# Designed miniproteins, single chains, continued (3): the designs that were tried, part 52

Each design is a single chain, and the fold is of that chain. pLDDT is the mean over its residues in the fold that is shown.

## One batch from the design tools (miniprotein)

Design m9797
Fold by ESMFold2-Fast:
Structure m9797 (fold): chain A 90 residues (1-90)
Amino acid sequence: DEVKRILRAVIEQLRSGKAVFLPEPSEAAENALSEETKETILKALSAQLILRRGSADSPELAEVEEEIKKRGLTAEQLLEEQIKKLEEFI
């Protein structure tokens, strides 16, 4: 299952606390990933970037930073929430 392969790789990268590079999906994997799954991955990556850099340098990162503030979370807490969602998709 290519979707599970991609999700496991993303989760391992996020858990390791290393820079996350989303595995380039094949056409089949791209078609198999739901929009919710894709959004969850992007949000997790954005939270990790904010955590590592301490700043939101793009509009996409700024939206995630605003969500963190509105929900009273830390970037680490948002990252953990997204990882748990990805684990549920496996």
Scores: mean pLDDT 70

Design m9798
Fold by ESMFold2-Fast:
Structure m9798 (fold): chain A 50 residues (1-50)
Amino acid sequence: SAKDLQEQGFKLLDEAFQLLEQDPNADPMEIQQLVNRSWRLFDESRKLTS
């Protein structure tokens, strides 16, 4: 469902934030991939609710 996709997106953003908080030298590519994946989930959720 759209709600499940949105929740998954927020979880990935939280994971990216935690990685940065735990290790400020965390791989920027890994952070970027988490952020990109979350936005893709938000985009899919938006399309389902339109």
Scores: mean pLDDT 80

Design m9799
Fold by ESMFold2-Fast:
Structure m9799 (fold): chain A 80 residues (1-80)
Amino acid sequence: SPLDEVRRLLEELEKIVEEVEKETDLDRLAELGRRASELRHRIEELIATLPPEVARRVGRELQEVLDRFVRVYAERVEAA
């Protein structure tokens, strides 16, 4: 189902956040950023197909993961 696919993609995005936390190479960080952006777009497309109430809940979950990604990514880039 679209909801199951969104959940799987969110888990994949979470794994990228974990990879960013331990990455020291700027080229690898840039690649992880591109992958995160692609996953975000796919998740947003799927959210647009969900019922409004479900879309709001999943959208909040996506935003929480993205906020954590941005924080960790910025910290890693500054530390490099």
Scores: mean pLDDT 87

Design m9800
Fold by ESMFold2-Fast:
Structure m9800 (fold): chain A 91 residues (1-91)
Amino acid sequence: HPLIEKAEGILEGMLELYKRGYKIGTDSFNKALEAYREGKYEEALKYFDEALKESTNISDKKLLLMFKAYFYHKLGKEDEANKLIEEVKKI
């Protein structure tokens, strides 16, 4: 799906900055990037849920939902991934 591919590209860019020592967004988001770096997709999803609770703007929420969809896709949970993509489209 184009939105999942976009989420992957953005996450890879953010992970590259994180590896160079930059802090990206909130503490919860940095923990999600570390879990992603380690291939711990279910742990990363938990940290994205915390980042969503901390988010106050629509653009951040949309992006975080796209990241969650990508991680469900990586876990083979395509129904959950598609549900999140439909939520993103309603925003």
Scores: mean pLDDT 82

Design m9801
Fold by ESMFold2-Fast:
Formats: sequence, structure tokens, C-alpha cells
Structure m9801 (fold): chain A 55 residues (1-55)
Amino acid sequence: SEEAIRELARLLGMSVENARTAVELIQADPRFIPLLAREGRVSEARVRELVRRAL
């Protein structure tokens, strides 16, 4: 969903376009979840939930 992508963008401090790319990268390789969570200083569970809603 577009709303989940916008929420992920705000959470990670990135553009909506970059957040959409991040979702695609996570779909290809879930190991990106801990990397993005660390960069955004947020929980892996929160990133995982928003990615699930974005799909």
C-alpha cells in the first residue's frame, strides 16, 4: 500500500521513492531488514510490519 510506503519513508528518514526501492530490496533479500532498522534507529519488527503492509 502507498500509505505504508509513506510511513516507512518517514520512519527511515528517506524519500518515498527510496522507501519503495527499500521494499523491493527487502523482498529480494530479507537481510536488508536489520541494516535498514539500524540506519533508521528503529526496531526490525517495525520495519518488517511496514514492509508487509507495503506489499
Scores: mean pLDDT 82

Design m9802
Fold by ESMFold2-Fast:
Structure m9802 (fold): chain A 88 residues (1-88)
Amino acid sequence: LLELYEEYLRLQLEGHLLRARLNSSSPAQAAALQAQIRADFAATVAANRQAMVDTLQQLYDQDPAATRAELEAALARARAEVAALRAA
């Protein structure tokens, strides 16, 4: 789910970058807009991964029984990914 959503965001990023290039009056303007779009994308990915960590934690708290070990592993991986993204 998260990987599919990030793939969707990547396709949206490519569309925004192309639009910035086509609608810009100069290569310098296009480059500046593309740099801003890339920075916004990185922040959005980090925020979305944090939201997934929060959602998984809520689900674990509500129903820890049969899927406990799997949810714990998924939360640990998601937290590590968020930490890695924010450290970069």
Scores: mean pLDDT 73

Design m9803
Fold by ESMFold2-Fast:
Structure m9803 (fold): chain A 87 residues (1-87)
Amino acid sequence: MSEEEKKLLEEAEKNLERAKRALESAKQAGVLTPEIEKLLNEAIRYYEEAIKKAKEGDLEEAKKYIEKGNEFMEKAERLAVRNLLLK
């Protein structure tokens, strides 16, 4: 595995953990809406696919899945974090 592959893998793993933590925190705070949950689950799914592609050495697909995960996570996390901050 190249350094670039390791970097993408590490980034996808960190983003996956953040998405999972956002989901758990929103549930615990009682601010998780079905819409936020759906967006976070989509982000989680894309980051998991990015991890698989990075491990396979498919840098182009790994980057694509990270970008898609980030799109869903930005929408969901801003709403989830905002709701957690406002408790």
Scores: mean pLDDT 78

Design m9804
Fold by ESMFold2-Fast:
Structure m9804 (fold): chain A 95 residues (1-95)
Amino acid sequence: SESIELGFSIESSDGSSGSVRGRATVGGPATVEAEYTKPDPKVKEQLESAVEALERAVAAASKADSYAAAVEAMAEALKAHYEENKELRERLLKE
């Protein structure tokens, strides 16, 4: 009955940018959308990884029976994705 929205945005010093947004309805539909502004290949690669992470997270949330369970399921799915994708994890930790 409730909806959860989660998003990531990235901006490079060269002006490349993009965002990805996922939305899940608890026990209902889930969607993921991505937007790009002059992405270089690296920004695009990072956003494609973020899209995959959000797709997993919203799918997990859509299977939940409550809002609290959906939030926990999204967190676990994101954690699993980043642990499986070591390079993405390393890049997200470099500032």
Scores: mean pLDDT 71

Design m9805
Fold by ESMFold2-Fast:
Structure m9805 (fold): chain A 120 residues (1-120)
Amino acid sequence: MIREIDPSLTPEEQVRLVREDFERVLEKILSKLPEDHPLAKEIRKLGEKINEVFEKLLRGEISVDEAMEEVGKLLTEISNIVDKAYEEGLISEEDYQEIKRELAELHRRVLEAFDYLKSR
């Protein structure tokens, strides 16, 4: 379950919580795909790029607005690959529906966390 924003937490702790939620969703998607499939490899590469964005944000190397835009684009690309995996019969309808719900919730949580970071 994605956690509510706690205003007692530091901005850095909020980013870590979002990163933990992201890693959970990514692991779930990858667990439903064959390990060596090209689509699984693409999702791993996009996940690495999202982790790089979080690391740059935590180091103060990019703005919150830049991080939000880049993470949003990368999450959309992951969602499109999940759509393709479903169309190719690599994941069940139940797994597909669950993953799409979790990706939508994760995107909402990312936006909420970035709004919190901008308001500090």
Scores: mean pLDDT 80

Design m9806
Fold by ESMFold2-Fast:
Structure m9806 (fold): chain A 63 residues (1-63)
Amino acid sequence: ALPPVPATGPMTEEQLQKFIEELKAKGLNPSVEALRRTFSQLDYEAVKARLKQLEERAAALRG
């Protein structure tokens, strides 16, 4: 059985920049290089899940 081809495709540099800026706007200060590396290894769905996780962490940190 053939697995379905994902429509989203691989993460683009433009999308990575958008996500990095969005994270900074949320009050996070992650390493740009680490984020770029992590996001470039993951598909779009995984990146979305990661962003939600970081949002929860930012909410805890804002204390």
Scores: mean pLDDT 59

Design m9807
Fold by ESMFold2-Fast:
Structure m9807 (fold): chain A 90 residues (1-90)
Amino acid sequence: SLLSQIALLIRLVGDMVQAELYVKKGDFDKAKEVINSAIDLVLANLSNLSPEDREIVIQLLEKIRDFALKNGLYEEAKKIDEVIAKVKAQ
């Protein structure tokens, strides 16, 4: 539903902010946990995304990927690129 999709987007934005706060505090392990949780959330909801929501999710994932790359989280960035490819393939 539209409400469930809005809830997904709000949670993804919240996860991004939380990961940024953990990195700022030097807690890279918790930042990785939050990023991996965000990845799992997108993968669990792939079949429920409208075309418009896919575009927004891709933009949010690209921001999380760029953040991961800037902070040396290369494995998380690679996983995000794989998820972006799956969202685009829908």
Scores: mean pLDDT 85

Design m9808
Fold by ESMFold2-Fast:
Structure m9808 (fold): chain A 100 residues (1-100)
Amino acid sequence: SKVDEFREGMLAFVESLGLDEKELAHFKELIDRLRNDPVAAAEALLGDLANYLIERGMSKEEFDKALEGFLELARKYLTPEQVERLEAGIKEIKEIYDKL
């Protein structure tokens, strides 16, 4: 299903970030929630990804690139309306990061 393809894409994406075992386990749990509510689970993943990048002291450029990678995966598997909701969330997250 498209949801399973999205889950596989998200798993590959988070594995590419060089997470430790505990961080990776947390993101895998959120990815599994995509089966029940893909948008709510994607929003939770986005929030946790943003917090992870901020806590690791990622540059603004690296932060934006990671969020763009997440959004590209969402665009492949979610509807345009669902993607627009995630884009709004990304905008809010970027505004929070800019205030730090």
Scores: mean pLDDT 76

Design m9809
Fold by ESMFold2-Fast:
Structure m9809 (fold): chain A 70 residues (1-70)
Amino acid sequence: MKEYPELVAALNEYRAAPPDQRLEAARKVGESAAKDGVPEELIDTLAQAIPDPELAEAFRRGYEEAKAKA
């Protein structure tokens, strides 16, 4: 399997984040996934696993914004 070091680091930060920082942490997870070259189809699958729709959208937005800037 391909390694995703930026994604793993961002997921650890998200897991440690207090509730008021969760939205920003979710956006950064998406940005890190884009940096690691995670395919868009996998991002859609991962976003569907997030039960909070606001956090799922922040995750998708971070990924798309990072991809658009590359």
Scores: mean pLDDT 77

Design m9810
Fold by ESMFold2-Fast:
Structure m9810 (fold): chain A 101 residues (1-101)
Amino acid sequence: MLTRQEARDLLASHGIHLSDEELDELFERADVDGDGKVNRGLLFLELLKRLSVDGVVTLEQLATLFSSPELAEFVFSRLDKDGDGVISLEELRELEEELLK
């Protein structure tokens, strides 16, 4: 579990620079228990939802988010279970349900 400061540091280590307001909104969405701590997977899930266009996330969008193209490709390959070259909001919802269990 990550505190708000640890979440900021983690995102910054991947080249993701959010304003305080953007980080607060993202953290609050990922902090389902309201305890001031988030699961790393839930934090990244909320980032993926934020990047979605027309209900999908592309590899190009992930590559612009991460400082490492290899990391973006690795994450994408694990989430793109249908092999259609996009991550749908339905796939993100299924992942959210698994992370909340």
Scores: mean pLDDT 68

Design m9811
Fold by ESMFold2-Fast:
Order: structure tokens, then sequence, then C-alpha cells
Structure m9811 (fold): chain A 68 residues (1-68)
């Protein structure tokens, strides 16, 4: 799912990338680093869609996971 989300993001399919990264976050419940990576990509995809408030929230969650 993370790989498929990245591919969608690189192709400019930001709405599809959001859905794929949300799935990746659910799958990586026991891996904080991979979950943080998925949250970062989700935030970037949301920013491309103009959803800046949501993008900032997910990017901050990504940083918080890396500190713990």
Amino acid sequence: MLEEGREAFEKGQYQEAVELFEQAIEEEVDNPRMKALALRYLGRALAKLGQYDKAEEYLQRSVALLKE
C-alpha cells in the first residue's frame, strides 16, 4: 500500500494517494517509522489537494512518532 500510494502521488493522482496512504497507516500499526513515513506522504498529498489544515495535522503526527 505505501509503494502504491507513492506511485499514485508521483503520477499526480493525489486523491488516490490519500486513500492508499490511509490504508498504509492502518497496516503499519506495529512499525512507528513506517507509519510516520505514511503520515508524511498523506500530509503532502492533502497539501496538494489544498487541504492545508489536515496536511499540517498529519505532518505533525509524523514528527511526534519519530520523537518517541
Scores: mean pLDDT 79

Design m9812
Fold by ESMFold2-Fast:
Structure m9812 (fold): chain A 64 residues (1-64)
Amino acid sequence: MKAEELGRQAGGPLAAEGARKGYEIGKSTNDPAKAALIASRLGAEAGGVETGTAMGRGAYQDAK
């Protein structure tokens, strides 16, 4: 899962877990935009806006 890997690199294990959860929620609803939003929120909380953007993009790509 690319979002989890990006999260780990940017914000460590907590960011990676957040990215994984965001992706799982997006996947279950068939909504890549929701996956991106959740991952970006959690990423921004862990590592700031740029971390959130990277995690959101990864989650969107994984769910798409």
Scores: mean pLDDT 64

Design m9813
Fold by ESMFold2-Fast:
Structure m9813 (fold): chain A 87 residues (1-87)
Amino acid sequence: SDTGETLSQIMIEEARNLLSTARELADKGDFARAEAKIQEARDLLDILEVLAESGFVPISQSEIDELRAELDAVEGYLADAKAAANA
């Protein structure tokens, strides 16, 4: 279904936009808002995983794992930004 493919692409783009916003907030020292954006991205990826497991969207576990790795990288970036701010 074209709908499932379109939905997965929109959700992936939104998750990446949330992670990009989290990086920008971390750079500004707004760590609480950065953490909130990372959590929003995590919640979106959790929904995407449920939709994939239900067969509603054509996305593989490997693609989900790659998106999770991108989220983990942004969490690491935030941790580094917090450490730098406390130096």
Scores: mean pLDDT 85

Design m9814
Fold by ESMFold2-Fast:
Structure m9814 (fold): chain A 98 residues (1-98)
Amino acid sequence: SAAEAALEANYRRVAEQLSRALRYLAETGVLSEEAREHLLLAAEHLEKFAETGDPEHLEKAIEHLRKAAEAEPSLKPLMDNYIETLRNLIERKPVSAL
């Protein structure tokens, strides 16, 4: 349906925006190498989700965001917000415009 296509297009856009935000944070943040690696892996999975629509990439992104927060606890509030957004995509819920 047109509504389903619009929802999927919005999900891809959100994933692309989050991927860019994570890459920017990894490049500019004062972070451990372990935290940086997990941010980049999460960004890569979000890019793959935007290309394929496969929700397994959202689950893998969430795993890496959790690991980034474990390596760098100062990231936890931001990572928790991103994880909640990605869970809403997995559950096919409406997400706020970024």
Scores: mean pLDDT 87

Design m9815
Fold by ESMFold2-Fast:
Structure m9815 (fold): chain A 66 residues (1-66)
Amino acid sequence: SKETGERNARGAEEAARRGDSAGAAVAAWQLSKSGGDKEYGERAARAAEEAGDPRAAELARQYMEK
């Protein structure tokens, strides 16, 4: 749902801001399980990249490709 997507994307952005970019991958996984929109998963991936963790961004995108 959009509500779940917004919650998880926002959580990923907050986690990345605190230096926990792995949270972005977890948020993307939750989005994929909830039938989430790709846009929310991309936001999680972007947050991880901006935090300096391209590996977490790759994981986030992989989860959303399901």
Scores: mean pLDDT 68

Design m9816
Fold by ESMFold2-Fast:
Structure m9816 (fold): chain A 74 residues (1-74)
Amino acid sequence: MAEELAKQIAAKELKDLTSEETAKEAALRAVRGESPEEIAKELEKEYSKEKAEKIARMAVNAARVAQELAATRA
């Protein structure tokens, strides 16, 4: 499933920026169609704007990669 794959990719890529749980939640939001802007806005409650934007952008990229892999598999 794209959701689980996105969580694992995000957890690995974001480990130095945020907690594993936050990385996985951001990736889930991205898989569900939230924009990087929406994800960053929610993360700004806990993180700086710069960090929130970086986390959101990386989470969206993780979701995109996971969705591409899931689509190829059918």
Scores: mean pLDDT 80

Design m9817
Fold by ESMFold2-Fast:
Structure m9817 (fold): chain A 72 residues (1-72)
Amino acid sequence: HMTKEGLLRVLELAKQAVEEGDYETARNILKAALPFAPEEYRPMLEAAIQALENGDRETALKLLDEMIEKLK
């Protein structure tokens, strides 16, 4: 599994990509991290990926922020 610090960095990078409107990059970052993420975060990561695939910026940012807050 990746460390919590590693996952936090991944989520911050994905959030930046979403804020820049680059949903493809954000989705690819999250998909690459998914197999190495702690089990407790995998459902939220999958939900964030699906939100990005649907172009749902608000839901994606909400899920990313919830994960980031829990990892602080």
Scores: mean pLDDT 86

Design m9818
Fold by ESMFold2-Fast:
Structure m9818 (fold): chain A 60 residues (1-60)
Amino acid sequence: SKKEKLKKATIEALLSVAEQIDRYLKVRREHPDDEAALAQVDAEMERTVKENLEKIKKLE
């Protein structure tokens, strides 16, 4: 059903965001002064949020 697809997509989106947070924190810890690496994971995090929001909106 549409409601079940929306719930599953929401859970998958939350898990994807959690994975990206772990990646972001790891890069900050391992490369705290690498502005290029930090900018890259900032962009990855923003992209992950945007893509998952769009995916959820399509199932609305």
Scores: mean pLDDT 81

Design m9819
Fold by ESMFold2-Fast:
Structure m9819 (fold): chain A 102 residues (1-102)
Amino acid sequence: MKSLVELVKESVKKTMEAIEKEEDDNKILVLAESTITSIRMLLHVSKDATKEEKIEVLKIVIEFLEKVLALLKERNAPQSVIDTIEASLKDAKELLKEIEEE
């Protein structure tokens, strides 16, 4: 079953395309956080999701957040915006470690 992973990949791709065209750091933050919230809700309702699918989804989220963080740092975004994305990245990495150690 790879449908969950494919949905997450498409969501992230669409959001990255929007972020690359956005000049407002606060709108980039909203786009990133909204996408992460949607993925988190999708994981919560996907009761049949395998450990492998959950790991793959979290790796996609981590790569997405690292790309967003790099872009925001390059743009000299406000520290509050950077801190919010770094917190989301830390949470995703901690959740990945928890699932891998299960």
Scores: mean pLDDT 84

Design m9820
Fold by ESMFold2-Fast:
Structure m9820 (fold): chain A 57 residues (1-57)
Amino acid sequence: MSEEKIAEAEQFIEQVQDPAVAQSLYKQLAKDFELENRQDDAAKVREKGKAVAEKLP
């Protein structure tokens, strides 16, 4: 995934109102970063996913 597409994906997830959907999208993005061997970016996205997960029942 290109840098531009990653930024677009993060912005899209940020606009998602459903925390469960947002968490799933963050998990998918983190996996994509891991496949590209971008561990720092994957860690950042996981942290965002955790913050969203705190709002899940």
Scores: mean pLDDT 73

Design m9821
Fold by ESMFold2-Fast:
Structure m9821 (fold): chain A 67 residues (1-67)
Amino acid sequence: SARVTAVIDGETVTGTGLSYSGTGKGAVVDDAGRLLAIGDVPPGASGAEAARAAVEASGGTLLEVEE
């Protein structure tokens, strides 16, 4: 997992980037567990790669990522 700051749906949000190995999915969730973004990732993607893919798939902008 990675800590993420991004602009998603026009709002600056902070959350966690998660990679779901075996499903080809990455997501960003907020501190309340709300799904903010989801995208396709390659197998073995890191939380940072998952966060980037999810934010890009949402049309958002990744500002900061820390693993």
Scores: mean pLDDT 79

Design m9822
Fold by ESMFold2-Fast:
Structure m9822 (fold): chain A 69 residues (1-69)
Amino acid sequence: AKTNLAAGLALVRQALEAGQTSLAKGLAKELLKDPEDALEAYTALRNLAEELGHPDLVAYLDQLHAELA
């Protein structure tokens, strides 16, 4: 659901701003598990990671997308 994705994105942002990269990766993985929202979640998370300057998270998201697709 779009509401759950928005909440998840807010939690990922908070984790990244707090320097909790492992937590952010775990939250991102959970958001990518729903096949109905997976592409939307992947696109939004990748844009967020680029916005906040986290190239390691971008690489992690690309790997997860390849594994779940």
Scores: mean pLDDT 77

Design m9823
Fold by ESMFold2-Fast:
Structure m9823 (fold): chain A 62 residues (1-62)
Amino acid sequence: MEIKEKLIEHVRKNGKKYGVSDEKTETLIKIAEDASKLIKTEEQLEEAKKNIDEELEKLSKE
């Protein structure tokens, strides 16, 4: 699975886990798709996943 696909799948799975709405999850997926173009290493992918988890946790509290 490519970095972009891994990042999008992570957003979808954790969006459901944190109870984020489908609309907000799709918005974050679009942001993640654009950000994935800048991710060249597995280390950067793991950092991006952590940032996404933090954002999803914030969105779940709204």
Scores: mean pLDDT 78

Design m9824
Fold by ESMFold2-Fast:
Structure m9824 (fold): chain A 101 residues (1-101)
Amino acid sequence: IEQELEKEKLKLKKAVEYYSSVFEVPENKHEEIHQTAQNLYELALQDPELSKLPKNRILVASVMLAIELVTGIEVEKVDREALDVDDQTYERLKDLYKKSN
């Protein structure tokens, strides 16, 4: 449904803006992070294990990993755990991205 797809895209964009601010990412990297996060989110939704997780957790994990991949800024384990993103989820998403690119 087109309306639901647009809401998910807006939610992802807002998450990129918010977490980019939290991790002090330069504004000129926000578009690259958004594109990378979108790709990661779609990969996670297609994965049989990650797709079982709450959608907000998949979205947050995708944004955090996109920040790391685009900027080289490591999102600390403590910050990931505070947002319910465990190491297993994060590393699995990272592995899926490497296999797709």
Scores: mean pLDDT 77

Design m9825
Fold by ESMFold2-Fast:
Structure m9825 (fold): chain A 98 residues (1-98)
Amino acid sequence: MEEEVRKLAEEATRAVEEGDIEKAEEYAYKVGYLGAKYPEVQEVAAKEVRRVTEVALEKHPEDGEEIARRIEDAAVRGYLEASEERAAEEAKRKAEEA
């Protein structure tokens, strides 16, 4: 899973460098989702999202802050979706145990 997170972050970085911000958001979302779904890669996912935002700031000096914000927002959306799915699964398991 760590290799998958790194690969998705590399794809996001390439998309940022190419100016395809929508594609970068899609990959950042997937990185955030995996970081929440698999606690073992949560720290790696967070570090990789940060690296993508640093590339946005470096490669797009005029609008890099806005691009970095969009990437962070996409990653947070993925993280929240996976967190909600895990909470729902845990609630269902506890209801079945009760």
Scores: mean pLDDT 82

Design m9826
Fold by ESMFold2-Fast:
Structure m9826 (fold): chain A 84 residues (1-84)
Amino acid sequence: SAAEQEAEHYALNILTALKDKDYESFLRYLTELVAKSPETVAYAKELLARYVPSYREALEEALKKLKDKLTPESVAFVEELLAQ
């Protein structure tokens, strides 16, 4: 579906930004993603959840560094991923 393709695009870019410690790109893609349709957000969450064990430390570091820049929706998205 279009929502699945869009979710894959954002998930890949978020994972790449975390790997590269590119917090500007991470913030941008996450903010854009959480503003998308609920269907796209749900698919992206499912995709990202599969890779959390590989990027948990980077996700926690990004959340701490960007705490004052993240929207409540972006914080909730990351916290739900980390809770899995």
Scores: mean pLDDT 86

Design m9827
Fold by ESMFold2-Fast:
Structure m9827 (fold): chain A 74 residues (1-74)
Amino acid sequence: SDEEIRKLGEETIKKVEELAKKYKLSQSEIDFYVGLVKWETEEAIKNKVSVEEFRKAMEKFVEQVEKEFKKKLE
């Protein structure tokens, strides 16, 4: 359902914010990544993506984001 997709998006935003805090990102960088999750959430709803496929996409997104944050430290 759209509500479950939005809930997964909100859970992903929380994970991204926690990772950004760990890697000491600026608020503008946090806002950028949060914006990406919000955009992906609305696109998933528009394209009628399943909850399971969206969950997998969000898990992959968090993995990619953490790799990018680690590169910013080096």
Scores: mean pLDDT 84

Design m9828
Fold by ESMFold2-Fast:
Structure m9828 (fold): chain A 63 residues (1-63)
Amino acid sequence: SHHEELLARVIAGLERALETLSGRGLETVRQMAAKELVELGLLSEEEAAVPTVAELIEVLRSK
């Protein structure tokens, strides 16, 4: 489905960020992704409030 494709693409993008970025750059990606995922209705604010990109990926995989 379109929802499954979107989740898979977001997860792949976050995994790439985790491989290529660190520190402040990775935290910026986490904050931007968390905000966009809540705005798109893919995550609640609580689900998106995880402290790391790695934890955000795990939340998305649990969907």
Scores: mean pLDDT 84

Design m9829
Fold by ESMFold2-Fast:
Structure m9829 (fold): chain A 85 residues (1-85)
Amino acid sequence: SDDKIDNLIDAIKDGLDVLSEVSSNPTEEQINLAVENIKEKGEELGLSDDDIIAALEQVVKESKEKGNTKIENIAEKLLSALKKS
């Protein structure tokens, strides 16, 4: 449901804020760990892989609309890594 996707979007945003405070250019290890955490949270919420991808795509879109280039770049790296898994 949309409420579950919104919950995942909020969790992704919180994680991105933490990750961005640590580094402007997260390592592949940090990106992969964040992707696993996103997948685990999505699975706990009962979301499909398509729903999890849609949640991260929404975060990318919102970051772009707000002009938050740092968060957008990290979110795009997470989305790329998620689609490869």
Scores: mean pLDDT 83

Design m9830
Fold by ESMFold2-Fast:
Structure m9830 (fold): chain A 86 residues (1-86)
Amino acid sequence: GKLVAVMAAEMYINRLEKLGLTDVAELARKALEIALKNGDYESVEEVARVTKRLLDAVEAGLSPEEVQRFADEAKKELEKIIEKAK
């Protein structure tokens, strides 16, 4: 449901911020804000998916190099969400 996707995205973003991934968290908040403003709940779900994937990688205890790769992929996907909204 729409509310579940929003709550999930906000929860994952807040967790990434607390774990020190502040640049990804800020980009994800921007993507979420734009998606919500446009009523684009498909993009809200995509923000939740992207942020969850990165959070799962961090919490699984992957190497710093692997975490950085997941973070870079997340940033690219979030930037695409922002660009699509233009």
Scores: mean pLDDT 86

Design m9831
Fold by ESMFold2-Fast:
Parts: C-alpha cells; sequence; structure tokens
Structure m9831 (fold): chain A 80 residues (1-80)
C-alpha cells in the first residue's frame, strides 16, 4: 500500500535523518526542506509507516501518515 508521510517541526539535520530513514524503506519521492519539513511518498507496510512516524516523534518532530485514499491513518506528536 502507498503511504504519504509528512514530518514537521524538524531542523535541517533532523530532516535529513528522516529522509535517509525513508530511503532505507525504499521510498524514492522524498522532499526535505531547510525549514524542517519532510514529505515522503512510497510503498510501505503500515508497520513501516508507523515506525517512521515514531522515529520522527523521537527527533521532536510531528508526523502525519496518509493512505492511498488520503485518509489519516497514523500520527505522532501532533495535536489534531
Amino acid sequence: MKYTVIALGLDKEKAEKVAEKAKSYGMKNITATSRGVVTAIGELSLEQAEELAKYIASLGGGALVFDEEGKLVASANVKL
């Protein structure tokens, strides 16, 4: 299943770490900004998407995970 993972509130160094973690899962559509936002799109298991969200939260960032239909399926360190 394809997931979109969005990371928020990171610095540049932490955003690069998130991008590398997403690449390790085989995600190729990855954008990291100097303002600490990462958007990664690719085929993941739900478990891998949740692990990436937890990793983002461990760095002090907020994480949002959307499925192929654009439904929010997981979040970490984000108040909705």
Scores: mean pLDDT 81

Design m9832
Fold by ESMFold2-Fast:
Structure m9832 (fold): chain A 68 residues (1-68)
Amino acid sequence: SLEEVRQEAERVLEEMKTLSPEEALERLQQLGRRIQQLADENPELRKELFSILSETTDEVQKLLDEKE
């Protein structure tokens, strides 16, 4: 569901605080694959799903920049 994806994105952002940059990027890629699959299965949610992915990607980039 859309709510489950939002919860997963929030979990990814929390994990980014403790993960290495390599692990963080791998985790983001896993989230991206999951969102793509859900968008393919639920076309009506595609806009919101890709919005979540875009916002999460931006926040991950900010967190990675702050680690160095």
Scores: mean pLDDT 78

